# Designs tried in a protein design run: designed miniproteins, single chains, continued (4). Part 105

Each design is a single chain, and the fold is of that chain. pLDDT is the mean over its residues in the fold that is shown.

## One batch from the design tools (miniprotein)

Design m15646
Fold by ESMFold2-Fast:
Parts: C-alpha cells; structure tokens; sequence
Structure m15646 (fold): chain A 59 residues (1-59)
C-alpha cells in the first residue's frame, strides 16, 4: 500500500508541475480516482492526492 501511494504521489506531482508550466497556471484541479479501481487502489489514490494537497498548501 505505502509504496503504491508514494508512486501515485510522485506521478501526480509531476503531472501537476507539467500542467502548471504548460498552461501557465498556479493551480491545477486534481483528478478523482476511477470508480472501477479496486478499493485498495482507490484508497491509495486518495491518499496520494491528500499528500499532494498538503505539500501545495505548505508552500
């Protein structure tokens, strides 16, 4: 679980940074996990999003 959360967090962080640079915006809305994912995958995705939001808020 933890390793999956870390991977998703890093991927989301890179995607947000690319989008900010490409579109010249200061914030990008984060996606929601797909309802078709297994519960453990959804939980990992939500945790990764929460970590990214915390990092952005800390800046």
Amino acid sequence: MEEEIERLYENLKKGVEIAKKEFGVESVPLPNPSGDLPPEKQAAYREAIARLKEEEAAK
Scores: mean pLDDT 69

Design m15647
Fold by ESMFold2-Fast:
Structure m15647 (fold): chain A 83 residues (1-83)
Amino acid sequence: SKKEQAEKEAREAIEQVKEAKKVYEEYKNDESVEGIAKRIGAKLRAIGSAYNVALLYKKGLVSKEMAEEALELAKELGIELKI
């Protein structure tokens, strides 16, 4: 069903946010051009993935708890997100 596919996509998106957080933390204190680029890229990926989960929730396809988990994980990257 569309709900089952959306839940799978949401779980995969949450995992992408977790991986992005891992990259961000790995390069958090790296002031090189590469380190800065990796941190920025990780933040952008996390925001995009988190909002995709929020969009699936708004469509009624996934739980509110999934959307909140994704957004909170993205906020832990030091980005203030408005919900």
Scores: mean pLDDT 83

Design m15648
Fold by ESMFold2-Fast:
Structure m15648 (fold): chain A 68 residues (1-68)
Amino acid sequence: MTKEDILKLVKENREELRKKAAETMGKVDDFEGVKAIMLDGIGELLEEKKYESAEKLIEYLIKKLKEE
């Protein structure tokens, strides 16, 4: 998953990602819930035009995905 893919996903699906995070934390692995919450947070930063902060969160998610 690329940086642009994550930004687009979060921007377009912020509300859906929030719901998915809640469901994931309740039913499945906590790591997947954390990823969903991080994606939702990136969406909020993008909406506020805080691109530098959004980039740091995206890099964190990419790093975690590579560690899997």
Scores: mean pLDDT 58

Design m15649
Fold by ESMFold2-Fast:
Structure m15649 (fold): chain A 76 residues (1-76)
Amino acid sequence: EEEARRLLEEAVREIKKGDELFKQGNYEEAIKEYERALNLAREAVEKSTDLDLQIEAAVVEIHAAVGLVTAKRKLA
């Protein structure tokens, strides 16, 4: 669980970085941070048997996915 918790914490940090880049209009860099957050959150779900941590990681996955789609739309 310690590994899954660290992955979740890293995913949350990448979300915050992605959100900040998005606010700055740096959509290409925001996409990269959201992609990283999505992968880290998915890995946290896979490595955890703790339901609460799995729920938190799933919420981070949703945030990352929404950020990714929205940032990609800004570049289209």
Scores: mean pLDDT 85

Design m15650
Fold by ESMFold2-Fast:
Structure m15650 (fold): chain A 116 residues (1-116)
Amino acid sequence: MEEIIEEAYKRFEEVKPELLAAVKDPEIKKLLENFTKEDFRKGLELVKEGMFRMHTKDGSGKETSLGQAPNLRTTPLKDLLLDLVKKYESGELSKDNLRTDLAALVVAVVMLERNE
């Protein structure tokens, strides 16, 4: 379990500079800069409890281009996270859920890649 949290944090930190470069909203930038291993531990708990929902479904899928759920096994993590942060920046999804949703998504991708 600890190895999943450490890998999720590592994978997020590798992608973080590209996310920060793509985002214009200073509030979202600050949220992205302040992620910790504890955020990914909470994300793991949500994934385990089956409470993790696809962001598109939580946002009610108002637009077809934003409503299409990515395939977590074949879509690169960077592209998944870029799509997600754009939805928060546009106001399609609530920024209050950004930290938990992003952490849970990264954990879900890591768990699928490890086949656990």
Scores: mean pLDDT 70

Design m15651
Fold by ESMFold2-Fast:
Structure m15651 (fold): chain A 69 residues (1-69)
Amino acid sequence: MLEEVKKIGRELTLKALNGEAASVTLEKDGEKVTYETDGSSEKMSASPSAKELTTAFLEGVREAHEELL
C-alpha cells in the first residue's frame, strides 16, 4: 500500500503541474483515504492522520518534482 500511495503522490503532482484537479481514494480494511489536488501544486492534501501514508505521499510528490525539474 505505501508504494501505491507514493505513486499517487507522483501522479497527483504531475496533474497539478498541468493545472488539472484530481482525486484518488484508496481503501484499506474498510477505511477510505482520499488524496487530492485542485489543480495547484501548492494545494495537495492527504486526508487523515496516518503518518506513514502522508510520508509516502510526500515522497511521491518529491520524486515527481525531482524528475521534472
Scores: mean pLDDT 65

Design m15652
Fold by ESMFold2-Fast:
Structure m15652 (fold): chain A 74 residues (1-74)
Amino acid sequence: RERVRRLVMELAKRLSDDVTSEVVRVINEGVAEGASLEEILERVRELLEEHGVTDPETIKIAEELAREYWRYAS
């Protein structure tokens, strides 16, 4: 869980608290629903696109966060 907290902190530095919270919520909902990793990654990418996030590093951090949540839930 330590890696997850670090990734959330890095997102919070690059995004607003609101957008960071929504990324975490989308990931948690996807995992709880039993969605595939690919589906969760697509939802995260769509959310970031809606908020105009085009920075490759920020997108990569959000995707890594989704992969960590998926790994520990599986």
Scores: mean pLDDT 80

Design m15653
Fold by ESMFold2-Fast:
Structure m15653 (fold): chain A 75 residues (1-75)
Amino acid sequence: GLSEEEKEAIVDEHVEEYKEEVIELVKKYPEHKELIINSAAVSAEMRALEAGADPETAAEVGRRVKERLEEAVKE
């Protein structure tokens, strides 16, 4: 499984990589906000699985990315 530092690194890297794109897409397609954010969160969950996370840990990473992107699209 992933350490807390490894989970935090995946969350931080994924948010940094996708934040600006997600913000711009939500501005262009506000009715698709949930879909856009969830797509990025699922991508983060897949990244965690590929890094050796169990499904529960991967879901946690996805949730943390979703929460951070939801805050980012507010401002």
Scores: mean pLDDT 87

Design m15654
Fold by ESMFold2-Fast:
Structure m15654 (fold): chain A 74 residues (1-74)
Amino acid sequence: ENILKLMEKAKEAIKKVDGKTAVSIIYSLARIFEKEGKTELANKLREIAEEAQKRGMTSEEIVEKLDELIKEFK
């Protein structure tokens, strides 16, 4: 599946849930990319999830972090 498309779908899903559920979505996305051999992208997603969990970030803040990552791989 197209990486950018999958990240956009994750971003839309995150907007509809709380920060804790958003962290779970990011971890799931990282696992998918790791299985596809996208190790660097998977690691960056895990870093976002870990920071979000540690800081108690909102879904809106998590979307902003994911949007920054999307721009890097565009």
Scores: mean pLDDT 82

Design m15655
Fold by ESMFold2-Fast:
Structure m15655 (fold): chain A 70 residues (1-70)
Amino acid sequence: DLADLGREFGRLAAELEEAAKTNPELQPLLDEVRRLEREGKLAAARGDVAALTRHLQAGIELARRALELA
């Protein structure tokens, strides 16, 4: 479900943002997650559910990988 996907993205992005405050190495990964968030919002604004889903999934994968490095 898109709602579950969006909630998971938000949770992981928040955790990564917190981790990046003490781990500067995570900053480029956080910047990329934020880029995917913006792309997702643009897709949502135009009703492009497929693009929104892809951006959310990409952001979740990236954030999870980044947090494994923290």
Scores: mean pLDDT 88

Design m15656
Fold by ESMFold2-Fast:
Structure m15656 (fold): chain A 120 residues (1-120)
Amino acid sequence: GGGRASIDALNAENDRLRAIADKIRRGETLSPDEQQYIRDVYQRLLERGKRAVERAEKEGNSAIKNIVKELEKQGLSEEQINIYIGMFIAGAEGLPLSALHTMVHYLNAQQGLPPIPAIP
């Protein structure tokens, strides 16, 4: 398993996510293209997380199932749980967790949604 993105593509996505997260942290206005990019990333995380939760239920993946149960106990919505799991998997695949969390928090704040916990 390793055929999802070349290392060059992963490094380029890492650099782009970090640059956008730094702009958000500085309170800088994102361009329309940057806003669209982070929304596309959010949707990819949401879909990846949803698929991982569904697979964990079918295949008996205890790690993912335990994370889901803990987040449910904390009162997170299904969408919030799916985003958390999506970020967890993306981080395991080499994407920058702190940048992803910053991006997700920024998008949730724009919609008036509550924050989700950071991945440790």
Scores: mean pLDDT 80

Design m15657
Fold by ESMFold2-Fast:
Structure m15657 (fold): chain A 83 residues (1-83)
Amino acid sequence: MKEKLAEGQVLYAKGVNAEKQKKYEEAIRYYEEAAKLFEEAEDYLGLSQVYRQLAKVYEKMGDFEKAEKLYEKAREYAEKAEK
């Protein structure tokens, strides 16, 4: 459990770094991998953060419909994190 959280956080950080370099496809892959690990760990706060970053990446790529759905998913996970 703890190992999946740490691994997810490392992948999330790699995603953020790729996004800063405008390597959007690479950022998406890291964020998707981080999301899987946070989901397995039931880290809803981590999931909310990852989906928000994914939404920003898709928005920067011009995919506004996908970005909207990802922001909605991020909000749902944020609500789960608060119980």
Scores: mean pLDDT 85

Design m15658
Fold by ESMFold2-Fast:
Structure m15658 (fold): chain A 97 residues (1-97)
Amino acid sequence: SDAARGTGGAIAAIGGGLSAKLAAENNSNAEELARAGRDAYLGGKLGYEYGDVLGEKIKEKSKATYEKGKAAYEAGKAGDAEKARKYGKEAGEAAGA
């Protein structure tokens, strides 16, 4: 169901956001930061797209986690560890981690 997808996505966004923040704080390389950012954006995307029944606040946080996680993933894939680290921290903060 959409409610199950949205709930699973929101939980995955929190876990992915925490992972991205921890990777940023542990001086991870660009590839590691890209992988953590990807987890945050995939969870955030599901929470945003399927979170209508979870309430506006959770949907907004999921959207922010999606956008910041995607930015961390793209920066990490480009080898920009500084931007990937910055966006990874922001993804964690958006997810409430």
Scores: mean pLDDT 81

Design m15659
Fold by ESMFold2-Fast:
Structure m15659 (fold): chain A 91 residues (1-91)
Amino acid sequence: SAEEKAREIAERREAGIELPELSEEEAEKKKEQAKADIKEATELIINKEDPEKARELLLRAHVLAVELEGNKEAQAEVLEALREARAEVAK
């Protein structure tokens, strides 16, 4: 519920962490969008197709990771996906 989400944000602030007030639904949406962008960019790079579009998709995923600073679990999943994509492309 919205009340439960508000309580979680308040509890995190009391722990001395300044977090942006992202709802769980907003964090999940940003996480899924970033993962989708990373997957599309990785496929474009592997297939040697449209490097400019691949770069733009990865930049958007990085922006979404920054916006997820208030949700460390979702942010970590996006950063891990970016790390794995970089490792796969480097092969």
Scores: mean pLDDT 74

Design m15660
Fold by ESMFold2-Fast:
Structure m15660 (fold): chain A 60 residues (1-60)
Amino acid sequence: SMYEEYKRSAELMIENLKKRGVSLETQKKMAEAMLRTYSEVLPEEEVKEIKELIERLLAE
């Protein structure tokens, strides 16, 4: 499904940014931009689930 693909893409993006040593501030900004784009194509509930996942990954 689109939801599963976007969720996986978000996970991989955050993991990649962390591996590259990108600052947490920049990671948050990139995540916010990605979620804004996702809000145009996914239901609000699915965007919220991906946002919660991203917030957990950023806290790691």
Scores: mean pLDDT 85

Design m15661
Fold by ESMFold2-Fast:
Structure m15661 (fold): chain A 80 residues (1-80)
Amino acid sequence: GVSDGITGQQYGQQGQVRTSLIYSLHALQDGSVDQSLQALQSAYQHAPPHMQSDIQTAIQNLQNGNVDQSIDQIQRAISK
């Protein structure tokens, strides 16, 4: 129906960021670093400034091979 189209654009972006962070965490637990990096990059692009720093740090940790540090950083970003 017409009412089904009424959604908060800002709210949708926050949900997308959180979903991408959760997906990246599961991807890392499965050993899929490339999938996690793609999810983190997507989350970074849509994240608010306070969250972008945490996501950027997680990306850098993954690129440096520090998977455990990246997992911790992602969990902190999700839990706020």
Scores: mean pLDDT 75

Design m15662
Fold by ESMFold2-Fast:
Structure m15662 (fold): chain A 91 residues (1-91)
Amino acid sequence: MTTTQSPTSVTVKEGGSATLTATSSGSGISSVNWYKVRPGEPPQLISSSSTSGTLTLTNLTKEDTAAYLPEVTTSDGTTSVGSPPSILTVT
């Protein structure tokens, strides 16, 4: 199973919004977890869904500048992480 994500890079202004989409080659998605990753910090779980591969971030601040990656689990228990991560830059 392979998980991909789009876009791989996005730049938005403070107060703006961004939408990230994860696509999996596996059938029957049971969960999608989105992680926020910053250099020198452990990955932070920011969103969890059982049905949607889409993460919508709104009212963005400079603190939201980070790499974002999805972890998709299918109904058979197979897990795949999106690679490369999506890079969000807030200006």
Scores: mean pLDDT 79

Design m15663
Fold by ESMFold2-Fast:
Structure m15663 (fold): chain A 89 residues (1-89)
Amino acid sequence: MSPEELLARLESEDKLVRLEAARELLTLPDETAVEIAKKALESEDPFTRALAASVLAEKASDEEIKEVMEKSEDELAKSAIESTLLAKK
């Protein structure tokens, strides 16, 4: 699946399609997944942003995650990152 198709599916009206796209991102190389997730973080849909934040927490470097946490005003995205990092143990 192309990066453009995954980004479109993350913004789908169907919650299951969005969850499937997020899972597919986790199977991609870290660099590619982070690039798509950063674009999805700019979505107007809070659920899409939370899914993108979770992918960033799984795939991005500690430095990139810290930058997103420090610059973001989105408490739901920040909570998604924090929860994902705690779950990784």
Scores: mean pLDDT 78

Design m15664
Fold by ESMFold2-Fast:
Parts: C-alpha cells; structure tokens; sequence
Structure m15664 (fold): chain A 105 residues (1-105)
C-alpha cells in the first residue's frame, strides 16, 4: 500500500467512526457504530503491524474509540446487553492497541 493510500485509509476510518457515532446518537442504532469501530480497529492493526505506521494507526484507533464509546452509551440506554458487551470489548481492544501505537511514536 502506498503512503497516500495508508493516509487515506486512516482518515477514512476516523471519519467513519465519527459518522457512526453521530448516526447512533441520532437514530439509536448502535450496531452501525460498532461495525465502524471494528473497521477502524482493523485499519489500525494493518497500518501498525504491516506498515509500521504508528501515527496513522493511532488516528484509526481514536476513530474506533469514538464509535465504540457512543455505541456503549446508546446500548446502555436501550438495555441491549449484547451490544453493550460488544462495545466494551471493542473499547478495551482499541485502548490497548492505541497504547501500543503511542508507545511506538
């Protein structure tokens, strides 16, 4: 993947995370925000593990955290235990990966 393509993927993942969070707050649909969080985590791992781009990976993981934290709030309001558990797992995963990426910067 080119440097421009990696930057594009990091920005895209971050914007999708933010968009998913806004959508979840407006509609109560936590599932889309969780999918956007999962995508941003996958992008972050690819950028960090395959390309060594710790800074771009950190950006993608921050997008994942925005989406996952909003999904958690929406799931809590709805009493959806399954979505709540998934959101908490994604938050933990994104925070751990973000810490590793920040340590490499």
Amino acid sequence: MSESERLGRAIGATLRGIGGAIHAELTGDAEIALKDAEYAIEVGRELFEEYGDAELAALAYKGALIAAKTAKKVAEKQGDEKLLKKAEELIKEAEANLAKAKAAI
Scores: mean pLDDT 86

Design m15665
Fold by ESMFold2-Fast:
Structure m15665 (fold): chain A 80 residues (1-80)
Amino acid sequence: DPSLKAIREIEDELRAIEARLRVRLEELRQRDPVLAEQHQRLVDKALQRLRLFLEMLRSDPDETSKLAKRLLKDFEEERK
């Protein structure tokens, strides 16, 4: 199923991004705990929205194919 495959690829990319963001937040927390706290809230909100977006894509197979491909392109730009 190409829609499910696209969702899986996006989930893998989101997990990789989440891991990188967590590392950066931990480094920032050592340097500036106040700024890190502010950024943590923003990161948490962004990750929540991305998870909800993936959930919506699963509920709509047609939208899944279109939106998932768009999101994958954005993630590919972030990687190399």
Scores: mean pLDDT 72

Design m15666
Fold by ESMFold2-Fast:
Structure m15666 (fold): chain A 61 residues (1-61)
Amino acid sequence: MIEELLKVEGVDRETAELLVKAGFKSLEDIANASVAELTKIPGIDRETALQIKAAAAKLLY
């Protein structure tokens, strides 16, 4: 959900909405996504993808 994704460091509202539209609707979806999948989203580079994945994993595990 968008509100859950907003808790991830480096994810603003616009990025959260783009993640949901791309099918990443939960922290688990983001943590398990590949860097290549996340970088297909406009505004997410490799560095941002790695940071978002790490932050989501810390919130889950």
Scores: mean pLDDT 78

Design m15667
Fold by ESMFold2-Fast:
Structure m15667 (fold): chain A 82 residues (1-82)
Amino acid sequence: SEELEAEVLLALASMDLALYRNIVKNAKTKEEKIKALKEGLDSLKRHLERLRTYPASPVTERGIRFLEEEIKKLEDELKKLE
């Protein structure tokens, strides 16, 4: 099921987000925070692009909105550190 595959992709994206947020929170230096934010952004943008290839469904639409919002938050955080 493509819907199930989209659910799995969204779960993986959510886990990556949690991982990178934790790395940023525990980072000791500004450079480590910037690196983690950039790596997190690259990962989430990749998940978003992949999710956008799936058929339109409540799952994919909800997932796209979630990832777009979280990407924007990480971009705003990165901008504050630059």
Scores: mean pLDDT 86

Design m15668
Fold by ESMFold2-Fast:
Structure m15668 (fold): chain A 82 residues (1-82)
Amino acid sequence: DLLATVAAKAAQIEAEIAAAEAYIASIEPDQPEIAAAAREVIAATRALIAAAKAGDEEAFRAALEALRAAQARLAALDDAAA
């Protein structure tokens, strides 16, 4: 179960987010659009974790859709920058 898996790994994912935020802050002056899109992915991931920890399946589905949209946007910006 994806929701249960995310809930079980919440602490690990939160630690990875903290590391990712530090990295995003380091690239923001040079790549502000990619940094902004990456922060959208982080925000959606946090919403996904919060929903999983609460056992809220509806919020989890909404957060998962937001995460997919944010990831697609980040990928498109990264491709355009290459």
Scores: mean pLDDT 81

Design m15669
Fold by ESMFold2-Fast:
Structure m15669 (fold): chain A 105 residues (1-105)
Amino acid sequence: DDIERARRLLERARELLRRVTDPVLQRALELLIEGLERLLELFETSRDPSILEKARALLDELEDLLREAEELARQPDTRSRILKAIGLTLRAMGLLLDAERLLEE
């Protein structure tokens, strides 16, 4: 169930956000959470198989980003970690925009 999967990922992301103190990683997680919320709305409202297929692909991408964020949260504060967190923020923003475009269709 796409709705159950999206809800589980959303819970995981919110739990991680509560533990993270890095402001760049916090921003990445906030964007990732918003993207997951948009996909959850899409799975609840859309009946179009082509839109749902695209939404599942975006859900897979957001799950991969969440895994990277979880791994990064376990690393010490280094320049490398900060640069990776910036990269996560940019990718999360791109996926959020893609999810919002699907909702507008």
Scores: mean pLDDT 85

Design m15670
Fold by ESMFold2-Fast:
Structure m15670 (fold): chain A 97 residues (1-97)
Amino acid sequence: TDLPVINAEGALIHAYPKEGRVTVTLFGASEEEAQQVAEELSKIPGVESVSVTTFPNGSNAITLRVPPEKTIEVAEAAKKLLEELVPDDAKVALVVR
């Protein structure tokens, strides 16, 4: 099935293996587009919960809860998925903490 394309300038993924957490920050995306991305991220094997936070400056962050031992695998899967969802000129970065 075709994945939606979102209008985002880029994405930053932070993986926190000790916490079992992956946070995706979307730049230039709307709250509605962030919710669409959260739905797609929820389909990644190992994702236990997904939440979306809209900050006062209008940026959106998606937080994934995962088993600690699967944090890197989920973060890498999220990076590949985001590379398909964002425009070709948008950058997707992954940082492990």
Scores: mean pLDDT 81

Design m15671
Fold by ESMFold2-Fast:
Structure m15671 (fold): chain A 81 residues (1-81)
Amino acid sequence: SELERAIEEFGRGMREVQYSHFWETTDVSVYEIKAAVYYSLGDRRGYLEELLKAAELAAEKIPEVREAAERLRRALERELE
């Protein structure tokens, strides 16, 4: 699905910039950890909403992943409709 591809591309981009953008990727990881917690609890909406926050923050703070982050944001917004 588009969401699965967007998550994969976002994750790849974030891994590529993890050392050059340490502080920004650390801030984004807070929302990714919260998303993982909601996923483990079976809370799909909580999972999607926390991933959306991660994507929005990454798009704002990490220029190198902005395209992948905006793609993920759009895919998540469609899932939350």
Scores: mean pLDDT 88

Design m15672
Fold by ESMFold2-Fast:
Structure m15672 (fold): chain A 81 residues (1-81)
Amino acid sequence: SKEEVEAFAKTALDLLRNVAKLSDEQLARVEALFKQAIDAGLSLEEVQEIVGLLLDTMAKKGADAGIEAAEAKLKELLARK
């Protein structure tokens, strides 16, 4: 549901802010990404896939690379609609 997606996105954003210590600029990019995904009606599974890719890429290549990968995945999923 939209409510479940919004709750998941809030939790992910809180973790990126408080645990991963992303900058305000990086957090704004992630927040914009989540808003776009929610507004487009992406499923919980699709948003979880985006966040999983963000976290995996961030662990390997850093936060900016993780955000870029997540933004690319969102664009791919939106193009399938």
Scores: mean pLDDT 86

Design m15673
Fold by ESMFold2-Fast:
Structure m15673 (fold): chain A 60 residues (1-60)
Amino acid sequence: SVEELKRKISLLEATLGALELGRIIFRDGNDEEKVASLDTQIENVRKELEKLRKEYEKAK
């Protein structure tokens, strides 16, 4: 449903914000392995958001 898509988008946007904050913290701590892991997770969340936003546009 359109409501479910909107909720999923909102949750992923919140997740993205948390991951980006974590990336800043680990970057400042020189934890390159964690930064690389977070970069991968951020890319995956951004791809899923793009997909869900396209589905939401079609459902309107």
Scores: mean pLDDT 86

Design m15674
Fold by ESMFold2-Fast:
Structure m15674 (fold): chain A 89 residues (1-89)
Amino acid sequence: MEKLIEEAVELLEEATLEGIELALKYGDEEERAQAEAVRARLEAQREAARERLRSEYEEEELRKEVERMKAELEPIKEETRAALEKALA
C-alpha cells in the first residue's frame, strides 16, 4: 500500500512540477504567480495527498488509479512537449 501511495504522489508531483516550470518560463503574470504559489504549497499538499489516497482507496483500487494516472499523464506529457516545440519553432 505505502509503495503505491508514494508512486501516486510522485506521479502527481511530476505533472505539477512540469506545469510549474512551463508556467514560470512561458506563462503570463497571473500564470507565473499561480505557479509560484503552487510550488510553495507542494510540501504541505504532498502529506495531505498521502493521507487522502490512504483513506479513499484500498490497495487494489489504488493500483488501478495509479495505472489510470500513468495513462492520463502520457498524453499530457506529449501534448505539453508538442506545444513547447511549436512555441519554440
Scores: mean pLDDT 68

Design m15675
Fold by ESMFold2-Fast:
Structure m15675 (fold): chain A 87 residues (1-87)
Amino acid sequence: SKADEILEELERKILGILLETAAAVAASTDRAAQQAAVDAARKEIGELLRETGKRLLEAGVPKEEVEKIIQRIERGVTEWLAQLDAA
């Protein structure tokens, strides 16, 4: 479906951001630079989630379903980024 295509595109983009963030954190010994990379990733993913939510609504997905999908993805991203901060 169109909704599935939108979500697959979102997953690919998020994965790219997370991998680039992990590489940036690994390449730096400066804690402030590591934190800046994580903060930039959170901001970029937040913007992607907002744009994806709009696209899902336009594709006919009910608002309640969109909110649940976005919340699930946001939780997964938050947990993944927290693991980078802990290591």
Scores: mean pLDDT 86

Design m15676
Fold by ESMFold2-Fast:
Parts: sequence; C-alpha cells; structure tokens
Structure m15676 (fold): chain A 70 residues (1-70)
Amino acid sequence: SMEDVNRPLTPEERAALIAAAEASTDPEVQKLLRSAHDAPTRGVAILALAVARAISPSPEVDKALETVSA
C-alpha cells in the first residue's frame, strides 16, 4: 500500500542494510546501501537496493532487499 511505501524504515530493516554494506566490497554498492539506510521512506530504500543489486548481485544485497520489500 502507499502507507507501506511511504513509511520510514524499521530498526530491523536498517540493521539489514548495515549488514549488507559491511559485507559488500564494492565502493559503489556500499554507497548505494548507505543511501538506502538513510532513505526517508521504504520506497526510496527499495529503489536504491534494486540499483545496488543490478550493479553487483550478492546474497547480502538480496537478503536486505527481501527484508525491506517484505
């Protein structure tokens, strides 16, 4: 729903993004994951995660995207 897309991230979702950033070795992906962590809404975080996944697919990025998009 629009409320779900426009809500801020939960602490659990932010923790998943931090874990993904710590596991990533690509500076561009790390920047996108930090951008997702600092995103004002869940929808913006999902877009940043989708871009990160497109650049460098990894289990950590996939897990973070699954957590935030659930």
Scores: mean pLDDT 79

Design m15677
Fold by ESMFold2-Fast:
Structure m15677 (fold): chain A 80 residues (1-80)
Amino acid sequence: SMERIEEAEKRLESLASQLEPEVYAQLKRLIRELKETGFISDASLQELEQLLLSSKLSPELKKEVTEIAQTLAEVAHENR
C-alpha cells in the first residue's frame, strides 16, 4: 500500500509543471489524507472531478490525473 502511494506521488511530481496549481494541490491533499487517515473522503474525490471538468488540461493529462486518483482510491478501499 505505501509503495503504491509513493509511486503515485512520484508520478504526480513528474507531471507537476504541466498541471494547473489547483489540480496539483487537490492531488497532494488526497495523498496527505490517505497517508494520515488511511482513507479518502468522497468529497475530496468529487472536488478533484469538478476541478478536472473545469480545467484546460489536455485529454492525456486528464487521463494521467484520473489514473493517479484511481490508484489512491484503490489503496484507500483496500484499507476498509
Scores: mean pLDDT 84

Design m15678
Fold by ESMFold2-Fast:
Structure m15678 (fold): chain A 75 residues (1-75)
Amino acid sequence: SKKEYEERLKKLAETDPAKAVLTETAGDLYGPEAAIKVGEKVEKDGVSGDMTRLIAGVLAAIGDDDRAQRARESA
């Protein structure tokens, strides 16, 4: 649900900005259920620096410079 997504995103932003950026991006592109699944996967498996940099590049390309910068800072 949107409420579950918002609570997870808030907690992730506090502990790991890269995971928060990925979760937020998935929510914006594919909806809250996709965001929750991505958040669970990155909490379990982690996020590599290479994947974080690739995602930052995609975010910058679509004009989301704020999230792109937060992702770069976490790589």
Scores: mean pLDDT 68

Design m15679
Fold by ESMFold2-Fast:
Structure m15679 (fold): chain A 87 residues (1-87)
Amino acid sequence: SLADILRELVKEYGLPEEEFSGLILAALEKYNYSEEEIREMLELAKKYKVPVEHILLAKIRNEKDIEKIAKLPLSEVLREIGREVGL
């Protein structure tokens, strides 16, 4: 499943193993992100030391300034992703 792929990729990139909400999966499906694009997001999350949700929001908004998005609380990031996917 997409959730299983995401969990295995998170392990591969040395990030903490976490249960991903249906919100993250809904966003990945809505925008048709490929495994290669998901790998890119995880690599950026590792590089900038931010949760993958911050990188996902940046990609959805086509925002290149990751430091700007990184300042948002995770609760706001999740709310904005929910808004973007219609949840």
Scores: mean pLDDT 74

Design m15680
Fold by ESMFold2-Fast:
Structure m15680 (fold): chain A 97 residues (1-97)
Amino acid sequence: MRRERLEEEINRLVEEARKEIDERLEELEKLPPEEQREILREEARRLIEEFARIAAEYLSREEIERLIAEIRAQLPHLSPEAQELARMLLEALEREL
C-alpha cells in the first residue's frame, strides 16, 4: 500500500495548482470572461489528467474501478459545475485502466 505517498503527491499537485492560479490571476482578470472560463477549464482538465496518472501509479486496478463507481454514484447529486469536473475525472481514470 502506497497511500501516504499518494496523499503527498496529491497535496503537491493541489499546492502547485493553487500557486499557478495565483500567479496567473492578474493576467486572467484582464481577459474577457469567456476566455477566463476556457483557460480555467483547460487548467482543471490538465490537473485532473495529472491526478489520474498519479492515482494509476499508486492504486490497483480494483481501487481505480471502485473510485470510478463512487464518482458515478455521486454524479447526479452534484452541481452542474461539479458534474463537469467529475465527468472529466471519470474519463481520465477510465483511460488509465
Scores: mean pLDDT 76

